Designed miniproteins, single chains, continued (5). Designs and how they scored, part 50

Each design is a single chain, and the fold is of that chain. pLDDT is the mean over its residues in the fold that is shown.

## One batch from the design tools (miniprotein)

Design m17722
Fold by ESMFold2-Fast:
Structure m17722 (fold): chain A 90 residues (1-90)
Amino acid sequence: TSKVEETKKRIKELEIRAEKVVRMGLKDRDAIKEFLKELDEFAEYARELRKEGLANSADQRQLLKAANALEITVTTSRTKIVIKADKDTP
């Protein structure tokens, strides 16, 4: 499986997980912290994919596009969770 296909799967997984975390009302602070940490790890992975794309690999355009899409998904997921957590704070 190519890194491009793996990245597409990770993007879909993150979108689904972020929606579930927000929908469940973010009552578990430890679960929120763990998911935010995981988002940081995916941001690092996106940076590595970008470096590989810039190295003129055969999949350069696809790798750069996948890296950009993952970065956007991470940022969007983080924003949704932070905003929802603030609203749910007593």
Scores: mean pLDDT 73

Design m17723
Fold by ESMFold2-Fast:
Structure m17723 (fold): chain A 80 residues (1-80)
Amino acid sequence: SEKQEKANKLIQELEKLKKQLEEAVKKGDLDKAMEILKQMDGILQELSKLIDEMTPEQKQKLLELVKEIQELGKKVAEKL
């Protein structure tokens, strides 16, 4: 469906931002890490509107990404 295709695109964008966030955290660039986290929050808000129309595989992938992002966010918070 069009909504499932949109969800896939947003999940791919979230994966890309996660890699950028990992790099920012590794370099200690907290300002960049916070900017990326803000962008991720926007994508997560859009994905939340699509949850009921996602496949089980898309939902599982999103849940795994959210957990990884939360762990990275915790590392950023610990350095503030």
Scores: mean pLDDT 87

Design m17724
Fold by ESMFold2-Fast:
Structure m17724 (fold): chain A 94 residues (1-94)
Amino acid sequence: DEVAALEARLLEETAERYGTELFEGAKRLGDPRFKSLEEAREYARDLILGELSGKIPGPLDPLGRAAEERLRREGSAAITEPVAAARARLAAAA
């Protein structure tokens, strides 16, 4: 299933990108929030999946909340919009 494969790939790419941003941002501020880049990627992945399923844990602080809100909006759109377009193209090709 091309659409399912695209969705899975976009989820991992988006989680990688935002996880890296969160990890580097925390390091730049001296914030020990993430022990590793892998932990930041998992955090980003969970936020994106939570938004897509309507289940997200609450943020711990105002700075984390702002980053989480941006990730929810932009990260979900980065997956949902291409997947919807791919589904429409696949349906038109059938």
Scores: mean pLDDT 67

Design m17725
Fold by ESMFold2-Fast:
Structure m17725 (fold): chain A 74 residues (1-74)
Amino acid sequence: MTPEEKALLEQIDALLEQSREQILQALARGDLETVKQILLDTYRQITALVKKVLPELADLVDEQLQRAEDYLAS
C-alpha cells in the first residue's frame, strides 16, 4: 500500500464517521431529506478522492455516483 493509498483510506474513514453521526441525528428527527443529502454529499466527496488517487477508476465511480443520484431522486 502506498502512502497516498493509506491517506485515501484514512480520509474516507473520517468522512464516513462524520456522516454517520449526522445521519443518526437526522434519522432521530425523521428528517429523510437531510439523510439523502448527507449520503449524496459523502458519496461525491469519496468519488472525488478516489478519482484523484486512482484515476483509472474515474469512469466507474462517476457511473456509480450517477446511479446513486438517480436512485435517491426517485
Scores: mean pLDDT 80

Design m17726
Fold by ESMFold2-Fast:
Parts: C-alpha cells; sequence; structure tokens
Structure m17726 (fold): chain A 110 residues (1-110)
C-alpha cells in the first residue's frame, strides 16, 4: 500500500545474495508487519540502521537508543507498542545476520 504523502519509509537491504533464506524472509516479514502496525497506530519511528556485523552488546544498545527516542517522540506510546518494536528490531537483526545484509529505516519523513 502507498505511504501517506507526508510520510516516507525506506527499507534498504544490501546483500551480495539476490534471494533471502526462508528464515531471513520470515524474520524480515515479522519486522515489516510490526512496523506497519506501529505506523497505523500513529507511532513515529526515527531512522535507524541494523548491521549484520553488530555484536549482541552493540545491538542491545541500539534497541535501547531506538526505544528511548520513540518514547521521547511519542509520549503516549504504550509499553505494549514498545515491546512490539523491541521484538521487531530483534527480527530485523536476525534477518541481517542470516543474509549478511544491512537493514536501514529512514524513518517517517515530516
Amino acid sequence: RPLPPSAEVEIEVKTDKPVLSPEAGEALGRFLQALARLRERGVYIPPFEIKPDMTEEEFEKKIQEVIDAVREMNPDVSEEDLELLRQALRDAYEAAKLNKATIKINGVAG
């Protein structure tokens, strides 16, 4: 479905492989579905990038940075929506590792 004229979300997957593995495809699908649900609920998501070479510690720090930014931009965001986002970020990280691809979200353009 097309994005609203005032909102643009760009998802880039940079990989040397033309096809995702089934596991990577399922993880990416869950990530995209969670982002769509959050956007439909009016939750603004800032731009972020998940790299396949991130350590678990770097990734957990990235999750916390994104969650904190979402809380600041969305004061009325529910803890359930934040948990959905946290799980979506984990799905994106698994997809990135499985396919050795960077997943980049440019956020909602204002």
Scores: mean pLDDT 72

Design m17727
Fold by ESMFold2-Fast:
Structure m17727 (fold): chain A 85 residues (1-85)
Amino acid sequence: GSMVEKAKKLLEELKKKFKEGVEYFKKGDIEGFKKQLEEMEKIYKEIKKLSEQTDDPEVKEILLEAEIMLGLARIMLGVLELESK
């Protein structure tokens, strides 16, 4: 349905931002990584809002994937900030 399609598109956008973030991570570019993480946070909030509007298990699965990816990105930022000192 429409909500599932919107959630799928948002998840693909989140995956693209995560891949871009990984490239900044490889370069040790903290500011570039932070910018990608901010964009991922915005996309995650939209996915979460969609999940609150439906009991569709496919949307719940997309939310879980988004939460895992965002959690990994936050850990990666912590590693970057630690390694830069």
Scores: mean pLDDT 88

Design m17728
Fold by ESMFold2-Fast:
Structure m17728 (fold): chain A 62 residues (1-62)
Amino acid sequence: MHEHRVLHVEDAVAAARALREELEAQGWSLLELHEDPAANRAVVSFADRAGNLLTVELLPAP
C-alpha cells in the first residue's frame, strides 16, 4: 500500500529528522530525503518490511 501525507510544520528539516527517527524506531527504512531549508520544505519517503511505502511532504505552516 502506498500512502502520501502532507504536514504543515514550523521547521521542515527538523520535522523530517524527527519523523525519520520515529519511523526507523518502528521498523521503517528511509528510502529518500530531500531538504530545502530556504523554502522550509522537505520530502521524506520510507518503506516497511511488508513493502508498504510512505511519503511525507513537509511544508511551511499556513
Scores: mean pLDDT 82

Design m17729
Fold by ESMFold2-Fast:
Structure m17729 (fold): chain A 85 residues (1-85)
Amino acid sequence: SLLEEAERLIKEAGEHAKKGEEALKKGDYQTALEHYEKAIEKLEEARKKLEELPETSEVRTRIGLLDKEIEELKKKAEELKKKLE
């Protein structure tokens, strides 16, 4: 189902975000950036799948949380891009 696909993508994005954080702690800025960008892609794909579902309070809440997480990851990716310049 679309909901199950979205939840799988959110989980995979979370795994990439954790790998990005671990790379950042090691000073591997390029690897951290790659993982954050993959996390963003998966969250944006999950958001598109959730948009196809009926607008329930649960779906609206999940989309809101995804929007916040996407913005935070984009901010982290932008900071890493500046460090790699």
Scores: mean pLDDT 88

Design m17730
Fold by ESMFold2-Fast:
Structure m17730 (fold): chain A 99 residues (1-99)
Amino acid sequence: EEEKQIEEVKKTAELGSKVAREAADALRQGNRFEADVYAAFLAIISAITKLWAPKLSEEARKLAQEIVDLLNRAIAAIDAGDVETVERISKELEELAKK
């Protein structure tokens, strides 16, 4: 059960990483509207993960909380137009998905 929850939370990190990468690409192209759409997707992922976290085992919950923090930081970086920070967070989310 715990292993399955951790795997599902890792899939959320993988999804967040991919969306953040798309947001960084949109920012590099000057596509602010597209970047804001990806920020909205990250906000939805963050909100769902935060609601789900209290129902998870301790280890899965800690991972979910770390993912929520990274997703919220990515949203703030997208709003600031900080491409390098968005790319770094995308990589951090990808690394969490591989652990």
Scores: mean pLDDT 87

Design m17731
Fold by ESMFold2-Fast:
Structure m17731 (fold): chain A 133 residues (1-133)
Amino acid sequence: STKGLPERIKEGKITEEDEKLIGVIRAYIQEIGRYDPEVGAEMARLVEGILQSIENGDIKGVVKRLLELLDLIRKAGSPYVRHLGLALLEELIYLVDPELYKKVVQASRETRNIEELLERIRELIIEWEKKQL
């Protein structure tokens, strides 16, 4: 099975691709912060918390902060910020588990709008947590 970043950190197998992806994630936060500084700052706090939880093998902390990030995206007043936030969320999910990311990609093809997609992503994250415990 394809290993996510939490398992690869335990094995000392962090790749150059993982570092590049973290750079892309931080670039999304910087761009969001240009349009909505308050939302950008809160997303930055959540993302750094997710990355720290990944490093510590804290799966519950990863899930809690992914769900908080999802709620922040859903509540964002700007469609552009919601679009960037969704891209950020998808990249974080890929970093956590590429198999979960495949399910998110499938959900994006089956949902009609961003609100349906975010609800489906919430369900997938909760189901994923139950399988990790």
Scores: mean pLDDT 83

Design m17732
Fold by ESMFold2-Fast:
Order: C-alpha cells, then sequence, then structure tokens
Structure m17732 (fold): chain A 65 residues (1-65)
C-alpha cells in the first residue's frame, strides 16, 4: 500500500546514504537521489564516475534503469 511504498523509499534512502558515506570515507565523491513512485521507490546512486539507477516496487521486486 501507500504506507509501505513510503517506508520503502525512506529505507532505500538510508541505505544509499550509508553507502555514500562509506565512499566518502574512501575518498570517492558520492551522491544519492531517491524519488517515491506510486509503485515504490526509484533510487540513483553516483559513486565517482559510476552512476546506478534502480526502481524498487512495493511488492519487493526491482529493476535497473
Amino acid sequence: GAMEAKELAEKTKERAEGLAELAKKAGVPASVEVEQTPEGAKATVTVGDKKLSGEIFGDGTGKEI
């Protein structure tokens, strides 16, 4: 439901920010962007020269974009 999608987006943001902090400690620039969708959440993580985007649905499935 909507509450599950919102909670998933918040947890995704926390996890992605944790990874960004680890990258920063290693001296690598990192940024995180999380967007809530009707189906779940979309996250984009940039670490140095690499950019990864993925969408996580409220049913727990995901796809890379």
Scores: mean pLDDT 68

Design m17733
Fold by ESMFold2-Fast:
Structure m17733 (fold): chain A 89 residues (1-89)
Amino acid sequence: AVLTAEGVVAEDADGTPVVVAVVDTSRATVREGDAAVVSKNGKSVESRVGRVTPLDADRALVTVPLTEEQVKELGLKVGDRVTVEIAVA
């Protein structure tokens, strides 16, 4: 299955660019290491789910780390909105 959410570009505690997204977990479970595709302006890059934090019974906060090259490819800045698609079991 695939979960789709809107994400926001941020920086992790280590200064690594990450996308933060709230995903609907009511029908599927998201796990650390799940494949994730981040898209903006018709371009896409592949990464993986880095961290999952439950918010309630039906939602979780996920972080998707990006490389500096991927940030440049998509033209991203902190605060930018992106589409995140997560492949879930």
Scores: mean pLDDT 84

Design m17734
Fold by ESMFold2-Fast:
Structure m17734 (fold): chain A 80 residues (1-80)
Amino acid sequence: SPLRERVEEAARRAEELAEEVAKVASKEKVEELNRKIQELVAEGARRAAAAPTEEAALEALLEALEEVTKLAEEALKEAK
């Protein structure tokens, strides 16, 4: 499904950005980012579990992953 492919692509992008942040940011910043990512992923998973359809569950996961990528991009920009 297109949504499943988008979720897989977003997850891959989030992983790539998190790796880039880990290479340039301080340990403190990496730990802060990872904590925020865990909170977003947990909320996304909770919304997906409560979703009435598979499509709604995938949309919830995609929204969470998009927020994760946004945070990682911001952290990467701030790390310089």
Scores: mean pLDDT 84

Design m17735
Fold by ESMFold2-Fast:
Structure m17735 (fold): chain A 63 residues (1-63)
Amino acid sequence: MSKEDVEASQRAMKYRDELAYKLRKEGVPWGDAYNIANVTFAKAGVEANGDPKKTAELVEKAV
């Protein structure tokens, strides 16, 4: 795995967490916010066919 792929994977996880925290600030309960963020992350990974950079782009759009 390249350094760029590792950095993209970390960005995708960061955006997932940012989505969860954003939903929490909007009054969504933690369990629901985390579930929505995880589903968004998983769907992005599938749509990106496992490409970390494309996964990060798709998750970022949800934030």
Scores: mean pLDDT 82

Design m17736
Fold by ESMFold2-Fast:
Structure m17736 (fold): chain A 70 residues (1-70)
Amino acid sequence: MEIVQEMIQLLKEIAEKAPPEVVLDASLAFSYALSGEYEKAIEIFNKIREKYPELQDLVDKMIELIEKLK
């Protein structure tokens, strides 16, 4: 439960700093993570990190939380 709450907080921080298209991709990836589709979630977040290096720290934290859910 704590991990999911922390992921929601990170998603909000990404949404505040990122363009709308990144918010949609991050939300999709978060949905995959909640569904147990961890590989798909991580793939989408890796693509966000490659396109938007300024979001790297937030994305890296999100991937760490997803790995804890595995």
Scores: mean pLDDT 83

Design m17737
Fold by ESMFold2-Fast:
Structure m17737 (fold): chain A 90 residues (1-90)
Amino acid sequence: EEFDAAYEKAREEKGYLVVALDADNNVVDIRVLNSLEEVEEWAEEARKRGAAGIAAVNMNAEEIARRAGISLATARELIDQAVAQLRAQL
C-alpha cells in the first residue's frame, strides 16, 4: 500500500506526509517532503494540476513539541490522530 510506504518514509526521515485531494475528497497523490517550504511549493503545483485540497502532517514530533510548547507525548498523539484522519481519506 502506497500510503503505508509513504508513512514509514516520512516517519523515518522526520519529514512531511502530504496528500493531494480532488473536489470529491479522493486522494489523488501522496508525497514525502522534507520541509514546509517544499510542501508549499508542491501544494501550488498540485493545485495547478487540479487538486482541490492539500493535507500535510509534520512527522517530526520533537519539532512540534518544541515549537508548540507541548510535551513530546502530546505531539506524538497529535501526529497519530492526523495520520488516522489522512488514512480515512483512502
Scores: mean pLDDT 80

Design m17738
Fold by ESMFold2-Fast:
Structure m17738 (fold): chain A 111 residues (1-111)
Amino acid sequence: MSAEELKEEALKLIDKLAKETDPEKIEKLKEEIEKLAKELAKQDPEAALEVAEYALEKARETTNPLVRKALAEVALAIAKYALKYATTKEQILKAIALILRAIGILIELEL
């Protein structure tokens, strides 16, 4: 699968996750997104960072705390993979920023 195909599929699954209400389906979507994002980060860390940022945007928009947690955890996982495969200083800084944003959302959910 190409980086473009991996990115497109990951974004589609994030949209599905954002609208999901079933906890079991939320967890399965989370696992599938993380699997796709690992391969994407290895091929194109910049595209993986874009996917992580999109997941954080969806986390902020959702009213479902289970979905918000899953999206934040997905964003954290993707940003960590992107950091591992980052080749530029800009990519490293973006990955760190996204990791911190995801952790911030997860901390707020522990209220």
Scores: mean pLDDT 88

Design m17739
Fold by ESMFold2-Fast:
Structure m17739 (fold): chain A 107 residues (1-107)
Amino acid sequence: SEEKIKELREKAKEASEELRRLVTEAVAALEAGDKAAALAALDRLEELVKEWAEKGLITEESAKRALEALARAKAAAEAGDVVAAREALLEVVGAIEDGFRERLLSL
């Protein structure tokens, strides 16, 4: 179990770094009014959330919450609603972080 905890912790760190990078890119694009760049970053984040769930890095429930929040972030970004998009992104981050925490606690 100690080896499993270490491996999951290392993978969660890598995933957290990718999450931070994509959120930073999405926020920068939203602030610049670049809808195409914002949507591209959100699409990549959606792909990663699905991958993290498939690999068991986050819980299925956390993945579901993150994907629902991502759908809201994408809709807000498409509408040019930067505030709503940022609020939805905070929900995405929270859901993913909860997913990592719950997986670590289940070991």
Scores: mean pLDDT 87

Design m17740
Fold by ESMFold2-Fast:
Structure m17740 (fold): chain A 61 residues (1-61)
Amino acid sequence: SDLDRQIANLRAGLALARELRSLTIALAVLHDAEKLLAQHPENEELRAVLAEIRRLVAELR
């Protein structure tokens, strides 16, 4: 429940970064996702979201 909400918040942040084409927002979302993954290293959905965030960061550079 709490984890699902946190992942949903990361996806919302990713969508906002994409909409605004903001590297600053994408990097902030990346930092939050990496901290969350450190707490849940085996979580497949979180790893997938992190991969999407990293792709956006690469695209915005």
Scores: mean pLDDT 87

Design m17741
Fold by ESMFold2-Fast:
Structure m17741 (fold): chain A 77 residues (1-77)
Amino acid sequence: ALLPKSAFSTDQAYNAYLEGIEAYEKGDTDGAIKAFKKALSYDPSNKVAAYYLGALEADNEELFNKALSKAKALEEA
């Protein structure tokens, strides 16, 4: 499940996180990267946005799956 708004330090970080998830689900990798970078600019300590960004910037499938798994684990906590 997606993280609630209360998991973010600002509304701007939460909105950027949602934009990133939407872009990722549509297959827009560049849009997703931009949105997660924006989320981290508002909330640099946000681990879930950092793991999604790490996954999308990964240069191989193993690193992608490992980072994505960490993001999903935080969303399920």
Scores: mean pLDDT 78

Design m17742
Fold by ESMFold2-Fast:
Structure m17742 (fold): chain A 109 residues (1-109)
Amino acid sequence: MDALLAEVEAKVARLMEALKANPELAEGSVMVVSIDPAERTVDALLVSREVADAAAEQILAAGGRLTVAAPRVSVVVAPNGSLLVFAAPTPEDIALGLELAARALAELA
């Protein structure tokens, strides 16, 4: 799990650098961190709010769980143990999102 968290942190750092270069990318966007512990895969993407909402709804329809940690930070856990963390692309919301990803990975272990 520590290796997956290190990969998430690296991918999020890369997105934060992109946001510094192009602050307009933050407008109307949500940072999505995807983690699949079984496949040992992680990704971090900036998506539109519509795409983020659709992804969350699909997981919930499949029997997933939603946790809202803050007005701009939530986690959706799929029945197979995959999870999505949604955060506004601000340093504070991203930091909280990463903490929630770490906690969710601990629950899935």
Scores: mean pLDDT 76

Design m17743
Fold by ESMFold2-Fast:
Structure m17743 (fold): chain A 73 residues (1-73)
Amino acid sequence: MILDADAIRAAIDAGLARLGARKPAVGETVSETLTVTGPDGTQFRLTTTGRARRDPETGETIVELVDTDLEPL
């Protein structure tokens, strides 16, 4: 089954925002797991893995998407 692309993107963005809020150290790899519900009510486990990186333009630490894993529950 294919999840709605907008729903997946929103969940990834939410995961990255949460990882960024944890203020990881530059070079640190962090992950967050969320439950995403498909259009038929099927639940999936979405794991978003990011790496903390320094933005050379702003000097702020940002979390860059490294990997996304999606598993049916």
Scores: mean pLDDT 76

Design m17744
Fold by ESMFold2-Fast:
Structure m17744 (fold): chain A 66 residues (1-66)
Amino acid sequence: MSKEEAEKKAKEGAKKAAAGELDEKQGTRSVRAAIRGGSEAMKELGKGAVESGDGPGGRALGAAGM
């Protein structure tokens, strides 16, 4: 999956969730934890978000991207 496609899916999921008011605090916390854990931790969190489009990582990526 391309980075553009991955980012688009994350943004779409976050945008839909934002219509229902996603938890920005939890999303930010998950992203910060992944960043602190290193690239491997970020890959795990980001991969789950990209694949589901609306997982905890997807909400975090969307909130960070928007």
Scores: mean pLDDT 52

Design m17745
Fold by ESMFold2-Fast:
Structure m17745 (fold): chain A 82 residues (1-82)
Amino acid sequence: SKEELLKKLIEEGKKLVEELNDKELEEIFEKIVKIIEKAIENGFKMSEEEKKELNELLNEMGKLYSKKSKDPNLEYAEVEIK
């Protein structure tokens, strides 16, 4: 079902965000999840504004994830595990 597919995508995305342990990524991901959950509740109906916001958040998350995973900002990496 569409609901099951979306839940699986949310779960996989959550794992990726948690691995980076980045608050900004977590906040963007939470906004994406809220829009998707609202769409599921409304029988997969989304307003034009919600579609635009979702696309903008997905693009922002993708750019930020790429930046944080490939080029970690060392100024924010204060914790090392030995």
Scores: mean pLDDT 71

Design m17746
Fold by ESMFold2-Fast:
Structure m17746 (fold): chain A 83 residues (1-83)
Amino acid sequence: DKEVERRLASLEQAVALLESLLADPRLSLGAVQTILEQAQAVLEQARALHEEHPSERARALVDRIEALVRRGEAKAAALQAAA
């Protein structure tokens, strides 16, 4: 389904942007928390899409976003400990 492929591509682009933003070493705790909120929203969309249209690509996207959330949580914890 071309619509499902388009939605996957759009979510993959959103994840790539969030990954790029999270990689900035100068992020404040508030900025990391905002990125985490956006990552959670994208994760829910990716999970819903995988539930409706299961595919290896959709599962890989969910796994990628879950990894991004874990990295963001670790970064938030490190910044909070440094304060």
Scores: mean pLDDT 88

Design m17747
Fold by ESMFold2-Fast:
Structure m17747 (fold): chain A 58 residues (1-58)
Amino acid sequence: SNQKKIAELEAQFDSLIDQSDALSAQGLATGDRELILESASLGVQAIGLIVEIRVLKK
């Protein structure tokens, strides 16, 4: 059902944001530019999930 799919996508979104935040914090603490870029990539993926969630919420 759409409600179950929405809940699964929202859980994936929360996971991606948590991972992005962790990588950003680590990259800033260590000066690792690659971790900052990976964090940004996960943020873009999270935006894609928001679009899917919005389509399912009608």
Scores: mean pLDDT 85

Design m17748
Fold by ESMFold2-Fast:
Structure m17748 (fold): chain A 68 residues (1-68)
Amino acid sequence: PTEEQRIRAQLNVRALAREKNIPEEVTKELVELVAQGATPEQVRELARKHGLPEDVIEGLVDVVRANF
């Protein structure tokens, strides 16, 4: 991903995390992963590991995929 795409993905992940009340520690891990250029699949795996609901996981994956 470009620098612009990485920044956009990070901001959108943080926005969704606030909307869906994702715990800050989980949000930090997701943002760090996205900052490293993670794939949508890697984000899905991390979100599932933390027990997030499937609708939230798919929302995160969609945000990352749009900015990947």
Scores: mean pLDDT 81

Design m17749
Fold by ESMFold2-Fast:
Structure m17749 (fold): chain A 65 residues (1-65)
Amino acid sequence: SSEDLRKQLEQVKETAKEQSEKVKSGGDFSEQRKELNEVAGKAGMGVFGDKESGEFGVVSSKAIP
């Protein structure tokens, strides 16, 4: 259902926020991005990130042309 998809999206977004916080706390950007890519990939989502800011985001793979 759409609610199940929303919950899955929220879980992936929460993971992206946690990975961003880990980078800001001195974590390795590449390692955190790799972990997020695995989680997002299982949900059928793409990941974007900015190495300088240490921030990550998630988008639906269906939204990528």
Scores: mean pLDDT 67

Design m17750
Fold by ESMFold2-Fast:
Structure m17750 (fold): chain A 67 residues (1-67)
Amino acid sequence: MIDESLKVLNELTEKALKEFADNPEVSEEIEYFGKKFKELIEKNKSMTPEEARELMENAIKFIKEMV
């Protein structure tokens, strides 16, 4: 389960970074949240792949709306 949550997080983070490669402010925030969510999954060992997806998608949405 945790490996799947990390895989989902990494795939979403990489896809978003590729999409926003020309926008460093958005890219830096995406990298920051991706790293923090990865730390959270690794430390707590309780986040599901669905929760990881929702968390990262919501973060990307808010970053896009705020910049």
Scores: mean pLDDT 78

Design m17751
Fold by ESMFold2-Fast:
Structure m17751 (fold): chain A 70 residues (1-70)
Amino acid sequence: GFDMSKAVEAVLTGFKTVLGRVAKERGLSVNSAADLAALSLDELRILSRDLFMELSDEELVTLKELAGKL
């Protein structure tokens, strides 16, 4: 059956792949969810902007927490 948790994980995995590519262009290393979770809020703001995703600080904190659980 369809699993919402698996759908969220798939979306985060795809987002992480795009983030890894964009981060490399910025001189950052993001190869895993742990790497994403280890980024500062300022680095996440820059990556969010480069991805045309204008995330708030609260949304960035949530993303960092979710990435840390993957």
Scores: mean pLDDT 68

Design m17752
Fold by ESMFold2-Fast:
Structure m17752 (fold): chain A 74 residues (1-74)
Amino acid sequence: LTDEQVHTLGEIARAVYRAIQEGGKEEAAKVARDLLSKHFPQAAEKIAEAVLNAPDADSAVVGTARIAQDAFSA
């Protein structure tokens, strides 16, 4: 991963965590989709699905980070 991709991944993870705390999983899925849809539309949909299916906020953040990392590595 480039430094720019690592920075972006951190911003996405923070935004998803904040959205879960403020509006729950549905809002977090929307935030993740909005942040990634322009550059990684397939990853955005996968992250939204993973967030909605996560049992808790920590699992949602970890799932988001993993999917975004995979997308940046491809």
Scores: mean pLDDT 73

Design m17753
Fold by ESMFold2-Fast:
Structure m17753 (fold): chain A 95 residues (1-95)
Amino acid sequence: MEAGRFLKEAFDKISSGPVTKQQARDFVEELLKLGLISEEEAKRILSTLDSPKEEQLKMADELYKKSEELLDQGDSLRGAAYSIIAQMLRQIAKQ
């Protein structure tokens, strides 16, 4: 799957309704496979999905800041990826 198309489909999914923990796991695994996220970062995010709501929101804020930094550097694909996972974590935390 092309990275840009995959990210657009993921964004459309989070805009259409609530995201499950399994959907977030699948998204992170695909980001790792596409090389848009490191193994260390993927492990941290996956661990956070089973953490308390407060830790999920903290991780979402960190990922959103990383997204802004990447977008400012012209890394639009990685920037979009981090923004999408941050929104997924925020939606999961609100459930």
Scores: mean pLDDT 82

Design m17754
Fold by ESMFold2-Fast:
Structure m17754 (fold): chain A 65 residues (1-65)
Amino acid sequence: SLRERAIDILVREAGLSRERAERTVEGLLKVDTPVQKKVAKKDLIDAGLSEEQANEVIELAEKLK
């Protein structure tokens, strides 16, 4: 599923626990403005994701809405 793919990226690349990755995805489902998306992308990169990986996680979350 799209959700499981987003969780897998967060667990593998950012080193998050599954519980924390699930909470991160739920938080991304509430992100709707360009400013919020920019902040979310920066937070994902700061957590250890590449720009490409952060963009993929955000795109997967958009498809889950």
Scores: mean pLDDT 84

Design m17755
Fold by ESMFold2-Fast:
Structure m17755 (fold): chain A 80 residues (1-80)
Amino acid sequence: DLLEEQIKRAESLIRSGELLLNSLKKETDPKTRAAIAKSLEGLKEMGEAMIKLLESQAPDIAARLRAMIKKIEEELKKLK
């Protein structure tokens, strides 16, 4: 089922985002922090694409993706 596969991908993306956000908060090395930030920017772009795909058929997972993206944006803003 295509919808089930997209939901699983979205849940995996949310998990990856949470792990990277946690890693960023614990990391003190500037080079490693920059690498984590770049990965988070990529996850944000993927999340935005998934929201467009899922918002009509799976609004709950789309809302969770939006919450993750907001957390990513807030943490990335602190690095500037």
Scores: mean pLDDT 85

Design m17756
Fold by ESMFold2-Fast:
Structure m17756 (fold): chain A 76 residues (1-76)
Amino acid sequence: MSAEERARLRAAFDLFDTDGDGTIPVEALPLVLVRLGFSLDEEAMRRFEELVREIVGDAPTVDWDTFLRLVERWRS
């Protein structure tokens, strides 16, 4: 991942990290992807939700490292 790509991901993450605790709600993940330019129709959204369950499980929030793993898996 390039420095520019990582900076863009960080900016998007920080927008949804409204209290600055280093985590975002799982419900914010699709909104972050849309902000990053990913198109999420219903099928892509279902596929993304399956990926979130695989990596995050039942956790209500994700930290930066988990978010990066999700984005890397999603773009592959």
Scores: mean pLDDT 79

